Designed miniproteins, single chains, continued (4). Designs and how they scored, part 63

Each design is a single chain, and the fold is of that chain. pLDDT is the mean over its residues in the fold that is shown.

## One batch from the design tools (miniprotein)

Design m14174
Fold by ESMFold2-Fast:
Structure m14174 (fold): chain A 62 residues (1-62)
Amino acid sequence: ELAEELVEALKNNDFDKIQEIVKKLKSMTEEERNAVLEKARELVPEEDQKKFDIFEDTLKSL
């Protein structure tokens, strides 16, 4: 699932995978993208929350 892939990529600092996920999210509808981001936020560990926040801000700026 894309949300789980995002959380794992952020945890591992897998920039190539993060870029692939960004492309997939940008190809989705706004509703589908928001659903993935909401699920990822629920799955992300507290220690990686800042990485997720930076990712979300970056995605919105694109």
Scores: mean pLDDT 80

Design m14175
Fold by ESMFold2-Fast:
Structure m14175 (fold): chain A 74 residues (1-74)
Amino acid sequence: KLSDEQVSARARQILGDTEARFAANPNASLEEQRAWAEETLAELERLAAERPDHAEVQRLVAVVREDIAALRAA
């Protein structure tokens, strides 16, 4: 079972890994960017499902969903 601090740390790690991937691949296609964003969302959603009471991770899931919607509209 994860503490609130461990959940926040894991969410930051998931986002940090995704940001590093985007930074390492500045010429990535929209298709690749969507795939990475959806992979990140899946990881965050698993974490959010384990901790439905954790407001920060629930908020991060919502933000990533908005980002994916914007990428799909592009």
Scores: mean pLDDT 81

Design m14176
Fold by ESMFold2-Fast:
Structure m14176 (fold): chain A 78 residues (1-78)
Amino acid sequence: SLGDLLEQAIRAHVARDLEAALRALEALVTLSEREGDYSLLKQAKDLLLEILETIEREGPTEELRARARELRAVVESL
């Protein structure tokens, strides 16, 4: 579910598993788009942005940081 993916992203973020956190957020956004349900993304927007900003700042590879920047732009547009 959307809530399970959000919880997975939060747990990964707390564990400092940046790649797992990003994968969970990417899956959350994709599933929200497929279902046409953006309510959870809008409600959690500030938290999602905090996680994505952390990945953009601290991500171990340029590819991971670039993916976080791209996803942040999507979340900011909500």
Scores: mean pLDDT 89

Design m14177
Fold by ESMFold2-Fast:
Structure m14177 (fold): chain A 76 residues (1-76)
Amino acid sequence: SLPLEFLKSRYEKVINKVKELIKQGKKDEALELIDTAIRVLEYELQAANTLNNPELVKALQEMIDELKRLKEEIEK
């Protein structure tokens, strides 16, 4: 669906920006971007649950989980 394609595209841009910031030594900025992205995705997950859209719920949860793992790797 168009919303899922949009979310995936946005997610890829966030991941690419986080990687760019890490390469530039901007670790704090990378972590702030991840935290902002997680917050946005959590709001979207709440909306998807309310609308009973299981494909969107699954995709959003996977994106949140991946960003949380990336955050843990950066914080090491």
Scores: mean pLDDT 86

Design m14178
Fold by ESMFold2-Fast:
Structure m14178 (fold): chain A 72 residues (1-72)
Amino acid sequence: SAQETRERIFGEATLGIMQMYASVMLKAGKIDEGIAHIKKEVEKFKKEMKNEAVVAAFEKEADELIDKLKKA
């Protein structure tokens, strides 16, 4: 649907911004602060989006990003 397509596009854009933010926080040595902020953004996305598949895909990508930060 048009709504699903919009939510998917917004999810991809938000993930791109979060990936850039995570890169900056990693370079600054602020890993724990970066992880906390990403978790907060995930909870906000879950409350704002209606499509379960879009939300699940977003959570998976965000969890992978958090795991990358933890391994650094």
Scores: mean pLDDT 84

Design m14179
Fold by ESMFold2-Fast:
Structure m14179 (fold): chain A 65 residues (1-65)
Amino acid sequence: MEQSRQEALEIGLMLQKYRDENPETWRRAGEAAARDSVGLGVYGDPSTTPEEHVERIKERIERAA
């Protein structure tokens, strides 16, 4: 339980930083996610670390942009 909570916090912080650094890319990815419902659905993948989750989300954002 605590591990998942800690991981979620780390992912959130990393994504917040990425969003702050790349507002345009984040906005475009958000628009694409809203349209396709594909979006940033890497959450709930138990096989990945927080850093890997962030990397996959960033990859999806970049592909969507």
Scores: mean pLDDT 61

Design m14180
Fold by ESMFold2-Fast:
Structure m14180 (fold): chain A 75 residues (1-75)
Amino acid sequence: GEAFKKIADFIKNLSQEKKQELAKALEEALERIAKERPGRPTSASELHELLKPKLIELGVDEELLEKVIEALKKA
């Protein structure tokens, strides 16, 4: 819902440098999941939990991230 849109808008408005940092963190998270659980698709909630520290570092509200992760787990 609205929490997801707020996070998406925040990411869209990040500087190009911060977008590259997030892209690198995403690649590292996907590589880690592939090493720990080879051959299975990554769930959206697992990916958000792995990216949570980097998103908070980039300035995303932790409470909004927790709401998005919880919503993804319930979907």
Scores: mean pLDDT 71

Design m14181
Fold by ESMFold2-Fast:
Structure m14181 (fold): chain A 65 residues (1-65)
Amino acid sequence: ADPLSQAVADALVEHKGIPRALALALATRELREAGVTTREQAVAFLRSRMPPEIAAAAIARLEAL
C-alpha cells in the first residue's frame, strides 16, 4: 500500500474511529482523484482539503516516513 495513503488512513482512524480498511480505501481514492503522487503534494492536499485535526495528524505521520 502507498505510504501517503496509509498516513492519511491512520489519521482518519484516530480522529473519526472508522475501520482502517475503509479509511485506507477512502484515503487512496481521494489522493488518486486529486493527482497526489509526492509527499509535498500530499501535505498541500491535506492542508487545503482535510479538517485541521486530520491534516495535522496525517502530516506528522508523513514527516515520520
Scores: mean pLDDT 78

Design m14182
Fold by ESMFold2-Fast:
Structure m14182 (fold): chain A 84 residues (1-84)
Amino acid sequence: MEVVVVIQSSDKEVQEEIVKLLNENAEAFKAATGHELTAIGTEDIEAAVAKLVAEGYEVAHPIFTFKDGRDPSVTITVAVLEKK
């Protein structure tokens, strides 16, 4: 199974760091679960999710948003999609 994690943040540096950490851990995720992981950053999470759904992915978990604990003006929105 293929898993795609879509990250949108109001802070581009925070977005790039999260995407990098997820992709650097993709091999460990595959070893633990048997599933391939790809993380992508986006400026528009709704458009990115819609495009992936059109490509045959399904939303695995509801889209959720949290704030950075040090700077609550920084938001991080996450979508998880799966393809059989």
Scores: mean pLDDT 81

Design m14183
Fold by ESMFold2-Fast:
Structure m14183 (fold): chain A 92 residues (1-92)
Amino acid sequence: MEEEVKKAALEMLEKIKRLIKEGKSLGEAIREALAELSEKYSKEVVEKALKLVLEKLIEKGILERDPISDGIRPIESPDVLEKIEEVIEEIK
């Protein structure tokens, strides 16, 4: 399961990167990548992969936790693609 979670997280990040290059917002890219992964992987693997991806993107400063709701929101950044590529390299 750990290797499947890592593989799913990497696939999610590659899909997010592609979707952003195609003109999608970070939030739209995350939603579309999550939907595509849900067709290929089990719910448990997808949930763990999403958690890993969200935590890494928060560490890179392109996502932020809301301190009141504990919800997650995108931060506007000109280097979003570079930050996603850094996360991909860290997970590999």
Scores: mean pLDDT 79

Design m14184
Fold by ESMFold2-Fast:
Structure m14184 (fold): chain A 70 residues (1-70)
Amino acid sequence: SPLEERRERLFERFDEIAKETKEELAKIKAEAATQPDTPESQQEYLKRLLDLFVETADRYGEAIARIRAE
């Protein structure tokens, strides 16, 4: 079914985005663990998390839009 094939490709793309996001999150956490516990370091950590969240949400949105346009 064309609908089933489109859904499969969308979920495959979602899995790719999720994997990349988890890898980037792990890097952010690892880098944060090497920093001193200061307000500045905490703010930078939170900003990086927020930026990653926003970017990831945008990537999911683009994946949906691309499949819908087919």
Scores: mean pLDDT 86

Design m14185
Fold by ESMFold2-Fast:
Structure m14185 (fold): chain A 99 residues (1-99)
Amino acid sequence: MKEIKDELINLYNDLIKELEEKLKTIEDPKAQQAIKDLISQLKKQIEEIKNAKSVEELKEILEKSIKALLEASKDIEDRELILLLIGEILRLIGLELDL
């Protein structure tokens, strides 16, 4: 449980760093706002992950996070980066929680 939380937090922080760097190069106001909203959501999700008391609660947080990431990806040019994070989350769940 602690190990999977730490790994997830690292994945979220890595995406936040990538998005913050991307934000510096984006000229489109709609895309800028979408990325800012995504960063805020990811930071909130990290706090929820830290506070999760059970595997089931963690799964609910991750499901909500994946849905938010997919929604945010509609307005982001680098959708691949978001899809990569989703893939890593699903892989980590499969390896640590599905077995």
Scores: mean pLDDT 73

Design m14186
Fold by ESMFold2-Fast:
Structure m14186 (fold): chain A 72 residues (1-72)
Amino acid sequence: SSSRVGVAVRLAPGASEAAVRAVAAELGADQVFIDRERSIAYLALPRGTTREQVRDAFEARGLEVLGVHFLE
């Protein structure tokens, strides 16, 4: 959908799934998939969400962000 963008967020191992879901909800995600083995959260976010907004939202909840990649 043109109204959403896919984002992959790489996290330090051991990130709380509850904290990840809370950040996803705060960012307006309508889809969340957490790959626990690779410590990657996949989010469908509103188009126009910036990499800085994603990083800041995760870090505000104590989650260490190793990378943010927008899926095209």
Scores: mean pLDDT 86

Design m14187
Fold by ESMFold2-Fast:
Structure m14187 (fold): chain A 106 residues (1-106)
Amino acid sequence: SEEYKKGLQAFKEGKYEEAIKYFTESIKKNSSNPLEVAHSLRLKAYALRELGKIEEATKILSQSVRTMMKLNPDDEIMKAMLLMEAGIAKSSGDLEMYEAIRREVE
């Protein structure tokens, strides 16, 4: 969606508050497309994390992962990618983001 693209550009530029606004609008406009909603939730969570809003970030990230898991629960490749993302968070000391992903996948 247009708002998703604007959110992604803002995120790449380090404009995290602007990115959150666009991802929130993308979620609202694309409520009938769960995959796009999951992608928007994921990037919104990482933008919240960059702003130090860890509790909000973990809740939104868990919602994103849960949405993806429900869409394709038998996708072992998607599970492996999500666990790899969780592993990266753990390696960087981001234990809250690690647990937010792990608890929905495992």
Scores: mean pLDDT 83

Design m14188
Fold by ESMFold2-Fast:
Structure m14188 (fold): chain A 80 residues (1-80)
Amino acid sequence: EEILEEFKKLSEEILKKVEEAVRAGMPMDELRRLAHELLTKLFLKGQIYAVESNDPELEKQIRKILEETEEKVREILAAA
């Protein structure tokens, strides 16, 4: 449960960073690069958490959070 809370916090930080970059007027190519880099780091962190916990249910929840984060990032970029 602590791992899930930490992962959700990381997801929220990514969404905030992307939204702030859009508000700052970052060019679309740079926004896409930033989004890709942040989502890749989130994915790798999720893999580490899944391996360390060795809990299939936790792994499924991490995957769900990652997919929801990717969707929200796409929505933010589409609105930019």
Scores: mean pLDDT 83

Design m14189
Fold by ESMFold2-Fast:
Structure m14189 (fold): chain A 83 residues (1-83)
Amino acid sequence: VPLSELAPALARALGLRSLEELRAHLAKTGQELGLGDLATDPRTLAQAAGVLIEGATEPAPGVSEEQFAAGVRVAEAVRARLA
C-alpha cells in the first residue's frame, strides 16, 4: 500500500501535520536504527506505515522481504517512542 494512502492516519497518530513531516520522521528513525539506504526508500517507509496502522504481517506486492523487515523495525521503534 502506498505511503500516501496510509500517511494521514499515521501522521495524526504521531502529532505530525503533513506527509512530508511523516516521511522525514520515519526516515530519521530508520537512519537512527542503522538501516542505511533502506531508511529513505519509499517502499520501506510505506511498509512501516502499514505495520503501524493496519498491523501488516506480510510485504506488499513488489516489496522485498528486506524492505518489509526494515519497515517493521521502523514501526517498532516509532511505537516504542509513542508509549
Scores: mean pLDDT 72

Design m14190
Fold by ESMFold2-Fast:
Structure m14190 (fold): chain A 62 residues (1-62)
Amino acid sequence: ATKRYQQLLDEAQQAFDQKDYTKASDLLLQAADIRENELGDLGLGRILRTVAQNNRLLAQQQ
């Protein structure tokens, strides 16, 4: 879980840097699911979901 979580965050950052906000959003949602369901961190999971939603909104502006 922890290794996959870190990989998802790294991939989301790369997608964001490349202006691929749709991919960044999807990866952040997957990271949020791991944080909430595997690691029990509902607070950080909710933050990650908010960041993912913001990335999805950026994608819609393109």
Scores: mean pLDDT 80

Design m14191
Fold by ESMFold2-Fast:
Structure m14191 (fold): chain A 65 residues (1-65)
Amino acid sequence: MLTTAEGAAEGLALSGLVSAEEARALARKIADQSGNGLGSGEELARAVGLSADELERRATRGAAS
């Protein structure tokens, strides 16, 4: 089932910032951190921080070589 975080990640892929696979990986990470994604908003917010870090890593790697 899609979470709000998964929807956001797929939207990011649509923008061409990351591939669909990378966006889905971020979404899964967020969902995993939230323990089914229906936990408290704070748990989701913490997962978002981790997801943002991964997004940044992807952008940086694209520029590396």
Scores: mean pLDDT 55

Design m14192
Fold by ESMFold2-Fast:
Parts: C-alpha cells; sequence; structure tokens
Structure m14192 (fold): chain A 72 residues (1-72)
C-alpha cells in the first residue's frame, strides 16, 4: 500500500514538474518545476530501494511519467 502510494505520488510530481517546465517563463517557475521533478524522482527511487518489486514498479511508473527508459 505505502509502496504503491509513493509511486503514484512520485509520478504525479514528475508530471506536474514537467508541465511547469514546459510553461515556465521565469527563473522562479523553472526552479518550481525542477523541484517537483526532483521530489517525484526521489519518491520513485525510495520505492525502487524497497527491492526488485519496488524497482520494477518505479521503472514502469517513471516511463509512464515521461522519464527516459534508462531511468535510474
Amino acid sequence: EELEAKVREGVKLVKEGLEKLKTAKTREELLEGIGLVLDGIGLLLEAALQGPEGAALATRAAAEAGLPANFA
């Protein structure tokens, strides 16, 4: 349950961060977008560290969020 919730939140933050980066016009907006992406990646990495099942879920979720196939 916590693992799946963490993966979902990570995907959400990455997607929100990437959308902010696409529309960013100021340094502040760029930093907000970068921060969201990094927070989301952090959650996905924490999930991956739970073991092979967590790593598989995080990798798949990262791909669904638009991160490269070579994520982590």
Scores: mean pLDDT 75

Design m14193
Fold by ESMFold2-Fast:
Structure m14193 (fold): chain A 95 residues (1-95)
Amino acid sequence: MPRRITLHLTDEGGPKIPELIEQYNKQLQGIREAVARQGRVLDITTTGSGPSQSLINALGRILDAVRRGTLADELHLELSGPEGSRTITNGAQFG
């Protein structure tokens, strides 16, 4: 069976800044493509209205980990916006 990655993305309803939304969508697309290329399944749940720069930076690190094959087979990630990036993992660390 394909291995699954679950991402829970939470922001605090940050401002809808078009430049940040574009970066967020680009990072998510990169993650989806990298996960699919590895024959894995990606489940994403999102809350809030606008990503923070900290959340975008955390997604960049996740994308790098996926590309390197260092991300755990089943991973729960909870990321928060304005208070900075917090990552709760199921035994995985991001480089």
Scores: mean pLDDT 62

Design m14194
Fold by ESMFold2-Fast:
Structure m14194 (fold): chain A 104 residues (1-104)
Amino acid sequence: SSEVRRLIAALKSPDPEVRLAAARAIAAVPDQRDREAAAPALIEALKDPDPRVRLAALEALNSIRSGVVLAQAQPALQSLQTDPSPEVRAYIASQRQALKQKAA
């Protein structure tokens, strides 16, 4: 949709508040295919200097529920395990723990 293209562009804004709002808005997009179209930009946002933007992008990627997207995100997700933000690290740890519980 034109909305998701606009949100993808907003993820590259110099204003962290605009990038944060864009990541949150993408997570709320009801069309699964539109959210998947944002996946490459969200994976890039996992490297954002603002930890709030990284966390919002991580939550948005988690909402996509695609194994292909998850595989594409793996290198960035590995880096987030040692992220300087304790909130980002806690989110990654909780997701890993949930996957271990489902795999057992």
Scores: mean pLDDT 81

Design m14195
Fold by ESMFold2-Fast:
Structure m14195 (fold): chain A 91 residues (1-91)
Amino acid sequence: IEELLKKLEEAIKNNDDETFSELLRELAQLLLPKELLEEFGEALAGLPKEVIYEIIKAIAEKGDLEALLEKIKPYLDDYQYETLKKIFSKL
């Protein structure tokens, strides 16, 4: 997981959208229950890559997901906020 997170960060620095998307899918499959994957992907749609990276990193590192959700709230619409809140409550 640490190696995939490092590659995800490198994809952001290189502005490599295709590699970022592939690594994000792989990390999500490793970190989340299968039934949450589709909703998680939908909730991340249109978010800045840096925000998505902070989300996936916090999940991987067992960080404070409630604090993260409040920090990133300005980037989220109502659907994204409620969906991520629901997903985080199940982790």
Scores: mean pLDDT 80

Design m14196
Fold by ESMFold2-Fast:
Structure m14196 (fold): chain A 108 residues (1-108)
Amino acid sequence: DDYSDELIEELAKELNLSKRVTELALLILSVESTPKLIEDLRSMGMHPEDIDKLEQQHRDDTRRLRRLQSRSSPSQIQQARDAVPKIREIFRKKAEQGIIDKVTDTPV
């Protein structure tokens, strides 16, 4: 439920960012991505209970983002926003890598 310190540290190292800026970027990514995901899933006829869970997660992430932004400088917030596209690309590549690893774990 909470972003692990290990994930934040790994991404901070990969992106050459501070831990706080990396956490801000992860929350911005979540908050920006979730509304479209909810809209798409709702259009596909996903059950209301599953939609409600995603909406609750979005509210929780939005509150956490607001709190962290209030404790951050404008430059840190801007660095986090600039990092969002890079984090999207890293997560996309990690998802693809997971599929490859799963195939490798089933030798014929």
Scores: mean pLDDT 75

Design m14197
Fold by ESMFold2-Fast:
Structure m14197 (fold): chain A 77 residues (1-77)
Amino acid sequence: MSQEELDLASQFVGVSVQVSLDPENMEARIRGVELGVKMGEPGAAKPARELAKKSPEPERTRLLKISKEAEELGKLK
């Protein structure tokens, strides 16, 4: 709703388009779940956890942290 939320939404759309054009772009998928958490989306938890299973360190640790943050958003809802 704020200008920051609009900027995050714009970035998320750009990342979503990138993933649609190249579904194997793991970096774009990781950025998508990061933006989802910043936008307060608890649904990012499951995708982040699935990506963590497929990712090596240090990305795996980063994705698990993102997943936990998204889960906390869902609990507070």
Scores: mean pLDDT 73

Design m14198
Fold by ESMFold2-Fast:
Structure m14198 (fold): chain A 95 residues (1-95)
Amino acid sequence: AETLRITLKYEGTRIVFARDLYQAVKLEGVEEVARRLLAGEPIKGIVGDLSFLASIPPEELAEIFRELADSLENTIVPKEYIDALRALAEAIERL
């Protein structure tokens, strides 16, 4: 979790991460992407290895995604990217 928070400290990294998650959600759907993130499984549309996210407690991962979405409000990031992050946080908490 701390490594992810440090990585997301920079706006450029947050934008890329939000974009990649949005692309995954478009290809697989919110619930499937949330399930794969929690299981440490490969996700269609994401080029990087995100298996380390499975080591983060679901409640903390959902909080990080909400913080990421909030940090991208009023930036150049499309609303759809922010909406996808919020939907993923909700799905992670439901699983």
Scores: mean pLDDT 77

Design m14199
Fold by ESMFold2-Fast:
Structure m14199 (fold): chain A 97 residues (1-97)
Amino acid sequence: SLREAALRRLAELFGMSVPVLKRALGGLELSPELAERLLAARSREEAIDVLARHAVELLGENAPELLLAKAELISDPRAAAFLREVARRAERLLAAA
C-alpha cells in the first residue's frame, strides 16, 4: 500500500523501524496524498517539512506542543528526536505565517 511504502521510506531516511515510526506517527493520519508526498521526499529535511506542514494543517497552532508532548512519552530515543525535529519545523512554519 502507499501508506506502507511511505513508512518504509521514512524508516530508510531516519534509521528507524516501521513499528517505531507507526508509534511516532500515531494520530497523524497518513492520507494517500500525504503518503505520495513522503515517497517523493529525497532527504530527511524534505520529509520533516512535509510532516510538519501536515501536522500544522491537522492540529493547528498547537501542533508543536502536541508533538513535543508525544516525544516525552515515547520510549525510543530516535523516535523522540524525530518528533522534536518535526515540532521545531512546525514552530518555524507558524512563526513565518
Scores: mean pLDDT 84

Design m14200
Fold by ESMFold2-Fast:
Structure m14200 (fold): chain A 81 residues (1-81)
Amino acid sequence: SAARGRLIEQLDQLIKELKRAIAQKDVTRVENIVDGIEVALRRAGFDEQAEKLRARMRKKIAEKDYDGVLADVEALRDELR
């Protein structure tokens, strides 16, 4: 699907930005990128995946587990491939 291909490319770009935000310890930017990932998933019709990601991310961000945030987003991208 062309839409699925575009979503994967968008997630790859957001993952690169997320890695940079984590390295810079920019918590606000991490939160904004995670919100962007949720929006991209919902626009592509993956509402269930977006809801599950949101629940996991809220917990991990509160725990300052940014490596766990990155791992969950990468796992989601790989599941879509």
Scores: mean pLDDT 83

Design m14201
Fold by ESMFold2-Fast:
Structure m14201 (fold): chain A 70 residues (1-70)
Amino acid sequence: MQITQLEASKVEVTVTPEKTTIVITVEYDGKKYTITLNDEDLASQVADDGNTVLNVGRRDGKLYVELQIA
């Protein structure tokens, strides 16, 4: 398994008074990974290809994702 920190290539955000939904696309080694996060704290989720999302965060205006790739 590999752990890789990736900058988001596409981010779509939907905000309601109850919650935020964020759809993040990242690209690694010619593959695209799509991750859907719910709630304002960007909780960890499993990516569509079965890889594990360990962390999602924002720092200095950039969005990054840490993936554990199988």
Scores: mean pLDDT 64

Design m14202
Fold by ESMFold2-Fast:
Structure m14202 (fold): chain A 67 residues (1-67)
Amino acid sequence: MAAEEAYARDVADSALAAADEAAAAGDRERALETLELAAEAIRRMAVSPAVREELLARLEEKRAEIE
């Protein structure tokens, strides 16, 4: 579980950074796709509901910022 939580956080952090870079380059579609793929991956991971909700909320905040 702890290793899975660390991996989920890395997935979220990497997706947030990649989405920021894509949005800065004018590629809003790629930014949104990156966030969607990360959210889908996190939903499939064996992490606690609290960690899942926390990470999904961060990805949704970034999606709203880009839109």
Scores: mean pLDDT 83

Design m14203
Fold by ESMFold2-Fast:
Structure m14203 (fold): chain A 88 residues (1-88)
Amino acid sequence: NLREEAFRIVKEKLIEAGVPESLAEEYAEKLVEELFSLPEVTEDDIRTAVSRVTLELLEETDISQEQADELFERIVEELTRLLRRYRE
């Protein structure tokens, strides 16, 4: 299931970046629900949604700008790779 795999990826990457598990789960659910409410998910949609989530995390948590930037790139890369697999 594409949605479940996307949720797992986002949650795991957030936890790896030092986000508490409960908050990581909340933001992963929010991000996945936002993306999969769209009729078609593009790479630009992924970048926009992930950018918003990482900005919120930077404001609400103690993660550094460097951690937020790395997290953004990792999540965008993984979700874009996942999307490409399901298009084929």
Scores: mean pLDDT 80

Design m14204
Fold by ESMFold2-Fast:
Structure m14204 (fold): chain A 112 residues (1-112)
Amino acid sequence: TAAQLRADTERGVAQAQAIADGIAQLVKNGDYDTAVKLLEKTSRTLEEDAEIAKKQGQDEIAELLKKGSELYKEAARAAKNGDSDKAVKLIRKAGEVHVEAIRLGGDALIAA
C-alpha cells in the first residue's frame, strides 16, 4: 500500500539522518580520524548509488546522490583541516540532500 511505501521511505530517511547526525557528533567530540573515515566511506557509497540510479534512468535521484557524495567529501576535507564548524555544516547539508533523494525514490514507487 501507499502507507507501507511511505513507512519504508521514512525508515530510509531516519537511517540517512542518523548516519549524518552520528558523524557530526564524532566531529563535535573531536574524533576527527573516525569521522574522516566514515565521511570518505559514505561519500564513496553515495557516488556508487548515484551511478546505479543513473543507469536505471533515475536522473534526479542520481544528481542528488552525487551532490550528497561531494558534500560528504568536502566535509572530510574540512574535518582533516580541523574546521569542526564547516565540517558539521557540510555533513548536515549532505544528510538533507540524501534524505531528498530517498523521498524522491519513495514518491516514484508510490506513483507507479
Scores: mean pLDDT 87

Design m14205
Fold by ESMFold2-Fast:
Structure m14205 (fold): chain A 83 residues (1-83)
Amino acid sequence: SAITQLKALLTTLEVLKRQLEQGLISEEEVKKAAEQMKKQVLELSKTYPEFEKAAKALDDFLKGKISLQEVIDKIKELIKELE
């Protein structure tokens, strides 16, 4: 389901944030992961239009418009809207 895929995305983002905070990965590695996630989310948006909002949040993060925490918060809100 769309909710299951969004929860998987959320878990991955929360792991990346934790690894960044622990110094296990660089901000550049987080951005590379976010670029790959955006590509996957854009493919999922062809089946689940709700993923367009998730793709935009990742794009805004990659452009330096929002923080990684704001991406996480937007995905949490999207899950709540669908539940």
Scores: mean pLDDT 86

Design m14206
Fold by ESMFold2-Fast:
Structure m14206 (fold): chain A 64 residues (1-64)
Amino acid sequence: SLPSHIDRKKATKVIMYALMESNEKGEISNEERARLVKEAGKKFGLSEDDIEILTNIYLTYIRQ
């Protein structure tokens, strides 16, 4: 689950961005998916700690 201190609106924007980019690229690695979340998190103003948490959540709940 998403920790309560993380801005849910920013987290949603990051995840939506990562999903859109991964759909355009087709089949990508978990490393590239993690990179997309990190780049989007930086762009939307999440801290490094929040980006790490969100990256781990994203990789857990997408197709493995």
Scores: mean pLDDT 75

Design m14207
Fold by ESMFold2-Fast:
Structure m14207 (fold): chain A 74 residues (1-74)
Amino acid sequence: ADKKAREAVELAREHIKAGDYEEAADIAQAAVKEFPDSPYAPEALRLHAEALAKLGKDEEAAEAQAEADELEAA
């Protein structure tokens, strides 16, 4: 499970670097849904928030960032 979560985070990060924000958002969201208890879940939520912000979805990005901060604080 953790290996797949890490691979999804790495893939989402590469899509963000390439400017493929919609694909990055989808990959990051899938990683959070499939591996919510993974140590990579907060990073996946942050990448999801970053991709959403790049797409102009600022409110959804803020919500995802807040969820990531809550998971990391726990």
Scores: mean pLDDT 81

Design m14208
Fold by ESMFold2-Fast:
Structure m14208 (fold): chain A 68 residues (1-68)
Amino acid sequence: AVEELNRAIEAGDEEAATRAALALVESLPVTEGNIIALQVEAQELRKAGLDRAAEALLAAVREKVAAA
């Protein structure tokens, strides 16, 4: 959920942020709005210095889109 991701960002916990980001991608249906929202979340992760979590989120989005 977005709440778990936001908590991880506030904590600066890259491992928790990665887990929350992957769970968020899995929970959302493939729609243009959801893809844009996930890209915004990746930008917020990068602003927080959580670059690995941002890369993992974007990779999971690409994989989910390819599977749809």
Scores: mean pLDDT 81

